# Designed miniproteins, single chains, continued (4): the designs that were tried, part 17

Each design is a single chain, and the fold is of that chain. pLDDT is the mean over its residues in the fold that is shown.

## One batch from the design tools (miniprotein)

Design m12558
Fold by ESMFold2-Fast:
Structure m12558 (fold): chain A 81 residues (1-81)
Amino acid sequence: MRTVVLLVHSRPSDSPELIEEQARAIRENGEDERTVYRILPSDTPAQVEEKLKRLEEDAKTRHDAIDEGSVEAAMRRVEAS
């Protein structure tokens, strides 16, 4: 069973290159995940909600588990607006 993870940026200074490096590290750790969704510092609350909706639809189709901790982090980002 594959686990889907959201990478949430807490700082505007985080670069797209850093996100890509983090995604690679997760994959290399032997996790069975294939799909990583990224929440960017520039994303609006509406864009984060759309990404969460897409994540849920994709996970449902593939019977993937969702990392609840990463979803909680994304929801805090939306709440902080």
Scores: mean pLDDT 60

Design m12559
Fold by ESMFold2-Fast:
Structure m12559 (fold): chain A 84 residues (1-84)
Amino acid sequence: SSELEKDIAEHERAVREIVERVLAGRPVTSRDLQAMLSYAMLRDPALRARVEEIARTLPPEEAREELLRLAREEFERAVAEARA
């Protein structure tokens, strides 16, 4: 199997644990948000390209803010899907 398949499986496990903790009423951390964005990028080449463009084109502080916004969006989708 490819390195990508193994990487996806590891990130999927981490995201599942994050979602389970949040559904149990525990807080989400910045580290959790970073993990969720990383997983989303592995599954979505368009999102990965956008993240790479943000990191390349924006000043570091603005890039951080924009990346956290994208990470929160992915987090909200994952939690909503888990509740459905």
Scores: mean pLDDT 81

Design m12560
Fold by ESMFold2-Fast:
Formats: structure tokens, sequence, C-alpha cells
Structure m12560 (fold): chain A 60 residues (1-60)
């Protein structure tokens, strides 16, 4: 619960795509699923398409 809020705030504050990718890499490394990362992205004010693209780039 606290982790989801913290990651959402960090994503919202991220000024660059590189920082956004680093945050998503951390979330994946912590074992969060793509569905959970989408939830975090929505809390950060991002659309699902943007989050899906960032997840795909992070895993490539």
Amino acid sequence: MALVRELAERLRAAPSPEEMRAIIDEALALGLSPAQIREIGRLAGLDDATIDEAIARARA
C-alpha cells in the first residue's frame, strides 16, 4: 500500500522518460505485475498506453 503510493508520486514527479523507466524498472524488480504498475500509473495521472509502452521499453 505505501509502496504503491510512493511509486505513484515518484512517477508523477519524474521530469524525463529515463527517470520514468528507472522507476518502472524498480517496480518490476520488486515483483510488481504489469497490472499493478498500470494502477500506479493511473494514480500518477498517466494513461494506460503510456504505461504499457514504458513497461515494454523497461523489459527490452
Scores: mean pLDDT 76

Design m12561
Fold by ESMFold2-Fast:
Structure m12561 (fold): chain A 109 residues (1-109)
Amino acid sequence: MKELEEAERLLELAEFALEQAKAGKGDKVLSSEEIVELSLLPDEEQREVIENSAPKTQERIAVVYATAAALIVIGIETDLEINGIVDPEVLEKLRELKERVKRIIKESL
């Protein structure tokens, strides 16, 4: 599913942002609006901006991206429930993505 790929991509970027926050090398502070604009850029450009961001900005990016991924996961679960679809591989992937969201939120706070 394209939506599963997007959720996983957002979580990979969120996890990258947390890793960069631990390194503490960047200093750029982004507003909430700038984080939204960042999310519309190609992955390579997003990673460059994230790497140059201040640790608190990187933690905020991680929370925003993890929250966006969580909303996609909820949307997929809702669609599956409405259509009565039981796909064990999809359900296991959704479980994995939810655990990644929880970990990112916990580590960012």
Scores: mean pLDDT 84

Design m12562
Fold by ESMFold2-Fast:
Structure m12562 (fold): chain A 105 residues (1-105)
Amino acid sequence: MEEKLEKAREAVEKGDIVTALNYLSEILGLEKVPEDASPEELIEALRKILNAVGRDTSLSPEEKLRILEIIREVAELLYRKHGNEDAEVISALADIMIYLEKKKL
């Protein structure tokens, strides 16, 4: 968990969306995206990751917060690079989920 979260964070900091998404997918047991994934495929993968975090009952609130913060940053990167409104919505949803998880601490 820790090593994969750190690698996902590092990938986001470098602007490497595919690598960040694939580490999050690995943590959540989801299918990885290909290196040549379209912006729409990246958005769909991010949506699946967000939904998986929301439904997961095995992750601690602290682990969910760390994953959600990475999801938010990936969504912001997708919005900046591609201008996709769905990425902006996912970023807003991640912020709401972060707020709710912090209330549990």
Scores: mean pLDDT 85

Design m12563
Fold by ESMFold2-Fast:
Structure m12563 (fold): chain A 89 residues (1-89)
Amino acid sequence: SFLDQVREVARQLREAGRDDDAEAILRLRDLAERLRPRYPDLAEQLARHTYLYGQALLDGDRRQARLHTSRAVGALLRAIGLEIDEELK
C-alpha cells in the first residue's frame, strides 16, 4: 500500500533531519486516507505521488520531487473540486 510506504519514507526523512518534509508527506497521506472511501482513484494517485515525492527527496532527485509534488497536488485539487461540486448541488 502506498499509504504504508509514505509512513516509512516519512520515518527515513526524520532520520535524515528533514522533519518539515516528513510532516508534509504525512499530512498528504492523511488526506489520501480520508478521500479513499469517496474518491478511491484520486486517493491512490495522491498516495502514490506523495510516496514518490518523499523517495525523490531521500534520493536528492529534485526533478522527480517537482514532478511528483505537481501530480500529488493535482490529484488533491481534483478531489476537492468534486467535493465542492457535490456540496453545491
Scores: mean pLDDT 86

Design m12564
Fold by ESMFold2-Fast:
Formats: C-alpha cells, sequence, structure tokens
Structure m12564 (fold): chain A 105 residues (1-105)
C-alpha cells in the first residue's frame, strides 16, 4: 500500500508530482490519494486522478481517494463514472476508512 498526500490545490503545477509518486510505487496494488487537505481541483487534477486509476487498473490493483470536500468528491466520482473506472476506484471521507478498505484488498 502507498499513500500519496496532496495539500492545498491539485492543479497543473503539482499533478505531475502525484503521477511521479504513483509510478515510483510500481509494486503497490493499492494506492491511496489523500485529498483531505485539498480545497481546489482543476481539469489537470481530475485528469491525473483518472490516469492514476488507469495505471492501477493495468496493475490489477485499486485506487482509493480520500476527500472530505463534497464538491471535489462529486467531480471526481463523475469523472470516474464517465471513464468506466468505478470497479477500480473508491472514494472515502476519511483516511481511516480508506486504510480499512485497503486491508481487505
Amino acid sequence: MEIIKVEGKLDSKNAGEVLEKLLKAENAKVVIIDLSKVEYIDESGINVIIYAAKVMKDRGGHLLIVDSNKEIAEKIKKAIEENGLEDVVSVFETLEEAKKKAESL
């Protein structure tokens, strides 16, 4: 299991850093992206989450998203659904819930 923490914003400036952390954790079958401290997400941020989900699908793994902001969580869920990635991605309000799910995978 790998945990990638993001703070403040997930946008074009830091989306590449999230991707680098994901790719460096190449043996991780479960990755948690913790957005609990993220107040803003743009199209680049959504796109990196979708790309991360596709990477995890190719690994036969799972992507878990932690987000306590309802507007951001709904944007992410919609993008996941539009890309047919619902079987790979789960969204949680707390890191504790996501970690508990990771232990079952």
Scores: mean pLDDT 84

Design m12565
Fold by ESMFold2-Fast:
Structure m12565 (fold): chain A 81 residues (1-81)
Amino acid sequence: SGEQEAAIRGAKVGYKYAKESGVKKGAEYAKKALEAAEKGDFKKAYEYAKKAYEASKEEGGSSRAVGGAGGAANAAENALA
């Protein structure tokens, strides 16, 4: 349960940082990761957060946007255990 709440919070933070950074594709994937986490689908949240991480890197996103997506992926993975 605590891991699931942390995964949702991580996805919210990742989406916020992606929007603040202006990474369009990173933000689209981060939003999908958040939607999946809020539905309890932490497997999809993990997959979308990894895509947000890669897209944010390709788009030259801030360290907060890239790190936020990575953190969201790690939190979603932990929620699967």
Scores: mean pLDDT 88

Design m12566
Fold by ESMFold2-Fast:
Structure m12566 (fold): chain A 80 residues (1-80)
Amino acid sequence: SLEAVRAALVAHFAANPDYSVEEIVDVLYQVARTLAARHPELSKEEIFALLVATIDELRAQGLISEEEAEEIKKRLRERL
């Protein structure tokens, strides 16, 4: 499920707190590409909503700043 993917991503980033904004964007972009390739039934909007929910959870847990969260969202919009 998309919820399970979000939970796994949050756990991954919590285990790697030294990730830069660039590294977080790269991981999320690769996950988006994998989801699009394996689940053609998922819309671009649904995949992006999952990534946004993941980023918002990272900010809520204090793993990234608000400024980093907005930069990650911006860079993902430009690549997707």
Scores: mean pLDDT 87

Design m12567
Fold by ESMFold2-Fast:
Structure m12567 (fold): chain A 85 residues (1-85)
Amino acid sequence: MASEEEKREHKIIGVAGAMRLLEENKSEELEKDVEEALASLSPEEQARAFELAKSHTLEELRRKLAEMVAKVKKASEEELQAALA
């Protein structure tokens, strides 16, 4: 099961990726989505998202999200195997 901190980190990286995508595509719809997502984060989480968006490319952020998704899937599979033993 993903921890609350892991879920929040996933959201922060997702917002950073959306911000980078917005810089490339400059869509009003995407801008609204990014504003709503940022508003749902704490000031510290917002600062982290801005730093990630500034220091990483969209490709790097997508890779980080994919790795986190894979980690959550592996944890779920290991938890299932432990419950069956």
Scores: mean pLDDT 71

Design m12568
Fold by ESMFold2-Fast:
Structure m12568 (fold): chain A 77 residues (1-77)
Amino acid sequence: AARQAAVDAVRKALETVKADPNASEEEIRLFENALKAVEDGDLDTAILTLSVISVFGTPTAKKAADEALDAVSRAAA
């Protein structure tokens, strides 16, 4: 359940960022990389990728990354 919740959270974050007209193609690619990492069980890479977005992203991407990071961190614990 925790891993599925983490995948669902990152997927939701990606959809949110794709809907934002201010989102860059680079931000979308970073969320896609985070989604692949979570799906592969590489939670450390997903956490690092989401943390980068949380610091440097647009306001929408930062919020989406923080929400996804919370779910991924719970799956990693």
Scores: mean pLDDT 82

Design m12569
Fold by ESMFold2-Fast:
Structure m12569 (fold): chain A 58 residues (1-58)
Amino acid sequence: MSEEEIKKKLIEKGVPQRFAERIAKEILTGDITKVKYALAFYVLAKYIKTGNLDEAIK
């Protein structure tokens, strides 16, 4: 799967373009730690905006 395909699928699932680009690149490089951090920051940003943890993790 290409970087562009991974990025498109992540955006389709609600990941912002900036994070989708970063995550797609890190998946292809095999750096799982950076992928985990990017996802954690995305969830945290949603939690800060909504004040609701259940909504942030959906």
Scores: mean pLDDT 66

Design m12570
Fold by ESMFold2-Fast:
Structure m12570 (fold): chain A 63 residues (1-63)
Amino acid sequence: KLEELKEEAIKFALELVKQGVSVDDALDTAKFKLELGLLRAGVSREEAEKIANEVAEEIKKKL
């Protein structure tokens, strides 16, 4: 489920920041994992990148 992938990416980024990883590095890592998950689910690269960027903005709102 797309929403599940997004939720896991958000949780992952927040956990990285909690572990002392910089916000920028946490966002980059979470975007990469989400993009790979979306590609595996059959989403196009362009769409996966767009979704990953949108989720990164949502993560910033929580940090």
Scores: mean pLDDT 82

Design m12571
Fold by ESMFold2-Fast:
Structure m12571 (fold): chain A 81 residues (1-81)
Amino acid sequence: GSELRRLDEISELLKKAIEAVKNGDYDTAIKYLKEAASLAPTERARELLNKAIDAVKEGNYDEAIKLINQALLVEMLHVAM
């Protein structure tokens, strides 16, 4: 369904964002996080991804990765009907 395809697209973007953070490509990470937030159907996931963007900008990379993983879990649990 379209819901599972969207989850897969978000998951791929978030995986790329985490990899970019780990590689020090913070601008690339922010780009992927913004794209994921634009696709995220839940307000909670969008809030978490926006907080992750702020964490990257502030140099709080461990918190950013934690927030990204939390956003993915929210989307997995709230897959659209």
Scores: mean pLDDT 84

Design m12572
Fold by ESMFold2-Fast:
Structure m12572 (fold): chain A 65 residues (1-65)
Amino acid sequence: SAAEDAAKARQAAASLGIEANVLVKGDTIGVAVDESVSDEQLEALRAAIEAATGKPVVVSRVPAP
């Protein structure tokens, strides 16, 4: 379910020390992180979530609210 995929994505982010906003749309998992997150951390997060869910992941940086 979308809720389970979102939970897995949040758990992966937490394990990497990254704060993330997760939105599941259909078969794709969208993840928004702070602009200060490095490219290395973005790739690690994408890979971890993809491994945990088996779904395509889009990770983006967002400006601080």
Scores: mean pLDDT 79

Design m12573
Fold by ESMFold2-Fast:
Structure m12573 (fold): chain A 105 residues (1-105)
Amino acid sequence: AAAQATAAAMEAHLDKVLQEARDEAIKRGLPEEAIRFVEATARAVGYENLAKALAGDPVLAAQYREKSEQARKEADEAWRRLGQLPFEVRMEAMELASEAVRRVK
């Protein structure tokens, strides 16, 4: 119950950060690959933070570690696709990802 309440609150905060990051990326005219990179990077860090916060519940912690690892793989794939785009697009994607990561703390 307490662990589930903590998870729900942290997931709600992560969802808000993801929505704000997506809205900013769209406002800046960034392509979908950049949006995917920003969202996946924020999810990877957000889920890792959830796993650490829920360390007292090893089953939930393991589930969030797996979600974090999956999001990291998605971020790596999106970053590889961004390698084909102009430098300015990649720099804006990195800046927004860094801002989103700071907010999921």
Scores: mean pLDDT 88

Design m12574
Fold by ESMFold2-Fast:
Structure m12574 (fold): chain A 91 residues (1-91)
Amino acid sequence: SMDEKVFERVKLVLEAIKTGEVTQEQAEALAGMTEIINNGHKEIEKILQEAKKLALEGKLTEEKINEYAEKITKLLTEEEKEILINSKPRL
């Protein structure tokens, strides 16, 4: 489903935050998420800042990644879901 694809893309963003390493697929997901935040989605921005803090503390577990990914997926509008799925980093 669309929500399953969105969940996977959000999880890629959170995994990139945890590891500090970025694959091509994670770069695409990060580009979409950055656009959503820059367009003013403050609640998602707050969740991602909390995830960054936990990552720095070594506390961003797989369980917390799944929890945050579910919360973010539910907060995304249909337009934001399309941005996240179709985003590409600028060449």
Scores: mean pLDDT 85

Design m12575
Fold by ESMFold2-Fast:
Order: sequence, then C-alpha cells, then structure tokens
Structure m12575 (fold): chain A 66 residues (1-66)
Amino acid sequence: MLVQVENADPNKVVEVLLKHPGVRSAIPVPEINGVRVVLKPGVTGDEVVDYLRSQGFNVTYYGDIG
C-alpha cells in the first residue's frame, strides 16, 4: 500500500505508522511525500489511514501499488 501525506516528513510518518499494531513495515518515499506500507493479514488500509488522520496527518492519497 502507498500513502501520501501533505507537507509531512515521510520519516515521521514511518515512525507513527510503526506504532500501529497492524503495520508490518513502512518505508519512506520522499520523492512523492509518501510511505510504502506493508500491512499484516486482516488489516485494512482504511484502518491505518484513519489512524494517521487521528494523529494529525493530512493524508491526500492511499491505495495499492502493483
């Protein structure tokens, strides 16, 4: 899954994502102001994005990338 966040440090987004129990790994992609996220089985992208929004991040895009 790819997540893009407006005007946020991707490394800070990674730190916050790794605190979520449904996140297996997260890798910053600074070129797109985003993070690549690997979710644990049974965890939805919506759940993790709602978590990021609750932490004050302005999520502009999220979705699966091939």
Scores: mean pLDDT 81

Design m12576
Fold by ESMFold2-Fast:
Structure m12576 (fold): chain A 64 residues (1-64)
Amino acid sequence: SDEELERLVRQVLQATRDILTANPDWDPREVLLTVVDQVSRLRGLTPEQREELKERALRRFEEE
């Protein structure tokens, strides 16, 4: 559902921020993409759901 996907977007963004706070020298985009891949694997997302999660997370991260 869109609500579930939005929850995952928020989870990805928060995890990315937490990792970057502990590792400020790391590339933010690389960290975000790694978190998306990890969350997608753990949640058993389809390729289509993973792509949507990635696109939404990147858009919101770039807007911040």
Scores: mean pLDDT 85

Design m12577
Fold by ESMFold2-Fast:
Structure m12577 (fold): chain A 85 residues (1-85)
Amino acid sequence: GVVKVTIESESVQDGLEAAVEIVRAADKVGAETRVEQSGNTVTVTIEGEDVDAMVAAAEAAIEEARKRGIKLKKVTIERLDAVPP
């Protein structure tokens, strides 16, 4: 399955730092990740077998980023069917 996390921040640096935490958390649950940036929006695409674990990992990573003082304006987590390359 596929999970897409869209991160909107006032600073792209905050969005990228949060994306790094998501990548690390997803790797621990055996998922593959892709990170893309457009302006102040960072998108992380997570692909793996356990969609519930991938969503939980993304949510935990965002919570950890916020606890570290990373300022995120909006975060959207979407469960998707397979995303074409």
Scores: mean pLDDT 83

Design m12578
Fold by ESMFold2-Fast:
Structure m12578 (fold): chain A 92 residues (1-92)
Amino acid sequence: MMTIEQAIGEILRGIGVIFDLENDLVSVEEAIEEARRLLEAAEEMLKDPSLRELGLQIARKALELVELVLEKDPENKEAQELKRRAEELLKE
C-alpha cells in the first residue's frame, strides 16, 4: 500500500535522522521513532514482491539508525527490539 514516492521519502528521512543523531541534533527517542517508522514501511513493502528491493533498502537504513542508537545507549530495550526486527527482515 506504500507508494514508491513514499518509500523514497522514508529512505531520505532515515538518512537525515542518522546524520542528525551522529551530530547530536536529535534525541535517541526521536531516532527510535524514525527507526520504527522505517521498519513498518519495510514490512509493508516486503509484502509486495515488486517492492522487495526498496523494502530491503529501508530495512537497512532502519538497522543503521538503530545501531547508532545502541552506540549511544547500549541498554535501550526498544532499540534492541528494533535491531532484531530489522535483522529478521534482512534475512529474507
Scores: mean pLDDT 80

Design m12579
Fold by ESMFold2-Fast:
Structure m12579 (fold): chain A 61 residues (1-61)
Amino acid sequence: SHSQEAGQAAARGDLEAARRHILAAGGSEEQANKAVELGRRGGPAAGGMAATVYAAASGGL
């Protein structure tokens, strides 16, 4: 699922891949940018959590 892939990518520090998966799941650019910012500032755990939540909220299972 895009939610799972977004979370895993962000957990690896691959914020660009995480952003793409959030957008592919139907997430907004704002949600994708927030996940990237949280990953950059809070590290992989924060980015992974945010990416998973945003992708899931956008219908990504």
Scores: mean pLDDT 73

Design m12580
Fold by ESMFold2-Fast:
Structure m12580 (fold): chain A 91 residues (1-91)
Amino acid sequence: GVSNVNKKIQQFKKNVTDDDIRSIQATAASLKSMGHPAWRDYRAVIMMFDGHSISDIAKKLDMNKQTVIKNTNSFLTSYIASINAKKQKKA
């Protein structure tokens, strides 16, 4: 749901580095140049990071609102899991 995505985007904002943002942007650009529709998922995460609403993202990327929620939630869940794993390995 929207509430769960909002909590995850706050955790993402707190932990994401400039290198991570550049990597996500570069992946979106690469996928788009190759004609792969998955570029929209990466672009949606960046737009959400920039403060855009799920409704605005869905309209701009020609996606269903539920697809934006599902795909961004999946991306953010994987990202949060990866940073938690890295924190455990550094301690």
Scores: mean pLDDT 81

Design m12581
Fold by ESMFold2-Fast:
Structure m12581 (fold): chain A 108 residues (1-108)
Amino acid sequence: DLETLKELTVKLGERIIAILKEAIKTISDPAVQAQLEAQIAAIRAAIARIRAARTLEELIAATDALIAAAEAGLRILKEAGVDPKLILELEIEIGLLRIVRGVLKLIL
């Protein structure tokens, strides 16, 4: 149901934040840390929109915003040369988000 998909999407977003926070600990460049913190802020904003969503269309739009911020974070991690394990973990979480988004579109 909608509430279950909403809760799952929030949990995926929170897991992505945890991965990005772990990556920040391994990065010495303050400019790159700031870029990742900006994506964490964007993900937090998307999670708030997901929680506030009252329609399937609002949930899809919020999920798209979360995916966009996560994808931006992934690009930053790849460019910064962080641990391949963190990159893989983030790719898995983004993949799960895309599956959830696909399900949301099917029931729209």
Scores: mean pLDDT 91

Design m12582
Fold by ESMFold2-Fast:
Formats: structure tokens, sequence, C-alpha cells
Structure m12582 (fold): chain A 83 residues (1-83)
């Protein structure tokens, strides 16, 4: 996968998260994790994804949405394994 495909998946995940759609956020997080694992990403590109996921995690915690928080944590874990 290209970094552009990863960014598209990040944007889909963020939109679902902002909408409070935990089920869609979980589905998009699964796809995003797979793309992160398969893509050759630079440290800078991993940093962009990490910031987006961290912001989503913070928003989920403010909303009390545990399912969304877990989805964001999975994305952060995938980034950490690549870094």
Amino acid sequence: PTFEEVLEAVNEFIRAADAGDAEKAQEYSDRLVELIEKADLTDEQLGVISVAAAVTLHTARLQGNEELAKAAERVLDAVSRKA
C-alpha cells in the first residue's frame, strides 16, 4: 500500500470517530492497521499517523466511548511496532 492509501484510511477512521460511530471506527481501524503493517512508511509518516490516532483516542476518552478508544489504541500499537 502507498502512504496516500494509508492517509485515506486515516481520514476515514477520523471521520467515523468524530461521528461517534464506534462500529465503523472499529472497521476502519482494522483496515488501517493492516495498511500500516504492509506499507513501507518513513518515521515522519508514522509520526503523522500517530498524532491522528492520539487525538482520536483523546476525543474517545472525553466521549466515554471505550470501543472507539480501543480502536485508536490498536492504531497506535501498529505504529509503535513499525517505529
Scores: mean pLDDT 82

Design m12583
Fold by ESMFold2-Fast:
Structure m12583 (fold): chain A 79 residues (1-79)
Amino acid sequence: DLKLEILYGLIEQYEKELGIKFSEEAIKILEEYVKKTKFKNIEEARITIFQILDKAVELTKGDVVEKEHVLEALKELGL
């Protein structure tokens, strides 16, 4: 699934560049969102996934992005 490959690639990039980690529960919520969402095209999927990850990272106070940060990001983005 190309959408999931984009999700995992972006997560890896954030982890590498910022020295953070995404929890297993956080990744599960992101996977569920990406799988259930009908995007217009792959570029819209990439942009939307990036916005969710960026907001979740912004809301994280430590070095681990937790499920709560992802849920809060989705809520703030109206998703």
Scores: mean pLDDT 84

Design m12584
Fold by ESMFold2-Fast:
Structure m12584 (fold): chain A 84 residues (1-84)
Amino acid sequence: DKEKMKEEMMKAAVEAAVKEAKKKAEELAGDASEEEKEKIVLENEEEIYKAALEAALKAIEETAKELGAPKEVVEEVKEAMKKM
């Protein structure tokens, strides 16, 4: 069950990170052309990454509460996500 909890939390984290990264990129790009959107995303990669990581960590916490995951398991998943 510990491994299954880690997989569920990591899956939720990745899904939240991808969703937030896409949302943040779209907010920063606005009505820019496709070429300009790519440039804006690259120039704001750190900001997009920070937003995605924050969303991922929040998703880990929420999923952990639903699963009743021990703090040690939650911390392992958070450390894995931070190192990506």
Scores: mean pLDDT 79

Design m12585
Fold by ESMFold2-Fast:
Structure m12585 (fold): chain A 90 residues (1-90)
Amino acid sequence: MEKLEEIEKKVEEAEELYKKGDIEKARELVLEAAKELIEYLKSLNTEEAKEEAKKVEILVEQLEAGEISVEDAIEGLRKMIERIKDYLEE
């Protein structure tokens, strides 16, 4: 849980930077958060987590290729984190 909350905080910080117009810093934090989320999901060693990790990997590839905006990536990661929290909730 603690690691997932840390990743969520990085996504929120990226959103604040984006709103302030610091797009490059926001992009860097989004990529960092996404990569940490992939590692976290792979560490859970479940089929559901592996499937979500693949979705995050696609989002990273699209953002690095410039196919989606930083804003779209932030929204996508937020929605993924919410789904993962639902799966990990007792």
Scores: mean pLDDT 82

Design m12586
Fold by ESMFold2-Fast:
Structure m12586 (fold): chain A 66 residues (1-66)
Amino acid sequence: SMEEKIEKIKKLVDEVLKSGDKNKIREATRALFLSLAAQVAYDLGETEEAERILNEALKLVEKIKK
């Protein structure tokens, strides 16, 4: 679900913040902001747009995990 995907992003952000890596923190923060934008789009009934934005956030999450 969308909530599960957002929770995954929040968990990664928490882990990255504990690392102290400024570059990873920056990218994780971008992913978090995208997840918030997706939540807003979803609440406005723009489900398809919300999923597209959320998928971009998940791509950033995958980049950070390398």
Scores: mean pLDDT 80

Design m12587
Fold by ESMFold2-Fast:
Structure m12587 (fold): chain A 108 residues (1-108)
Amino acid sequence: SEKLKELIKEALELTEKLVEALKEGDWEKVEELAKKLEEVLKEILDLILKEKASDEQIEEFVEALLEIYKKILEAALEAGLISEEEYEELKARFEAGVPPLKEALKAA
């Protein structure tokens, strides 16, 4: 779906802006960008569920989610919001959740 690819691209672009805002300590901008990212991710999820997305489209979305999550965690670590230990734990938990998320979305 062209729309799905556009939304994934938008989510990744918003993530880059969010990462920059986190590094700058601009909390007002962080809140605005996080809200926009949440809205885009919700639209992607609704589109996947409504249009019965292919396995390949689901794979692309979940890979994008992993990239988004890792970038945000890295920025949070650099900003001193989380410890090295918290970073590794959160990253591992998210990565462990990826296969069951893929299967749940494919079954929907």
Scores: mean pLDDT 83

Design m12588
Fold by ESMFold2-Fast:
Structure m12588 (fold): chain A 83 residues (1-83)
Amino acid sequence: FELLRRAEELFREGKRLFDDGVANRDAALLQRALALFREALRLYRDVLRNSSLGSPALEAQLRARIAEIEALIARTEAVLAGL
């Protein structure tokens, strides 16, 4: 449960930094968002891989969040390349 909570905190912080970085065209904020998204992704993957989840709905939610973070990483990299 601690890994999932940590992953959610990192994701939320990364999303805030991403939004601020995009709004202000701030490469430092975007680089920090990218680092947090990568750490969150690792933790979500660890939770999914190492947990025998009794809920197909919870597994689907974790997979959806992983896909969302992968898309945000790609988008953050694209924004940084355009700066």
Scores: mean pLDDT 84

Design m12589
Fold by ESMFold2-Fast:
Structure m12589 (fold): chain A 85 residues (1-85)
Amino acid sequence: NIYDRVIEAEREKEIERIEANKTLSEEQKEEIKRLLDEAAEAEKKEDYETAAEHYEEAGRIAKEAGDNETAERFFSLAESLKKQA
């Protein structure tokens, strides 16, 4: 399905950004990557509410690390998904 491929491509791009991030600890990167995987799986099932919840948690972790830019990006993604739910 082409939509699943788009979701996977956006997930891979976001994972790459998280891996290149210099503000997040390795533990925070692993937790965020786990949440991004779970969000992508929820999106493929059209469970936008669950996907948004995972992005909100990822944003919270980034904000606690002091990376407000990454946090705002994840919060924006969560809001977009909530509008689809």
Scores: mean pLDDT 85

Design m12590
Fold by ESMFold2-Fast:
Structure m12590 (fold): chain A 65 residues (1-65)
Amino acid sequence: GPSETQRRIAEVELARGRAALAAVRAAATDKEAIQIAHSAGVVADNKEEAIARLEARIARGEALL
């Protein structure tokens, strides 16, 4: 299983990912959603893709905990 350090890093990244997902969902435009996702380390071409990719990252982070 993950080390204590890896678990702590995963928890911090999971919290950041959840905040980024909430911000992307609130975004009024694809451009805004893409910029928010990119700042969170996710490349996406539109808001729908940004949501899907952030949800996938969050699911992977949760699997580490």
Scores: mean pLDDT 83

Design m12591
Fold by ESMFold2-Fast:
Structure m12591 (fold): chain A 56 residues (1-56)
Amino acid sequence: MITVESLRESFPLRGSDAELEALARRMEEGVEASKQGPTPELEAELVARLTRLTAP
């Protein structure tokens, strides 16, 4: 399970707990969707969100 704490441990993320919780929930949806097939649009969204939250 992806949590706000595990995301912060992986990257020096900036942002509110609400933003990180929303990201964690979206990543969980991505994991579930990946069991049914690749979801490049969702992967691109998650990469963009992570990049934004890790940017200086």
Scores: mean pLDDT 72

Design m12592
Fold by ESMFold2-Fast:
Structure m12592 (fold): chain A 55 residues (1-55)
Amino acid sequence: ALRDRDLAASKVAEALVQQYLKDTNGTFDESYVEALAQAAGVSKETVLRALQKLK
């Protein structure tokens, strides 16, 4: 279903963001947001929302 797909994409984005925060000790870099969005197959806005949830 569409909602299940969006949930899966959101979880992938959250996992990638969590890994990034571990590797950078919590440092945010806007250029890396675009790379994370492309890697997860989601929008930049979805990555930013994942960051907000993990704060």
Scores: mean pLDDT 70

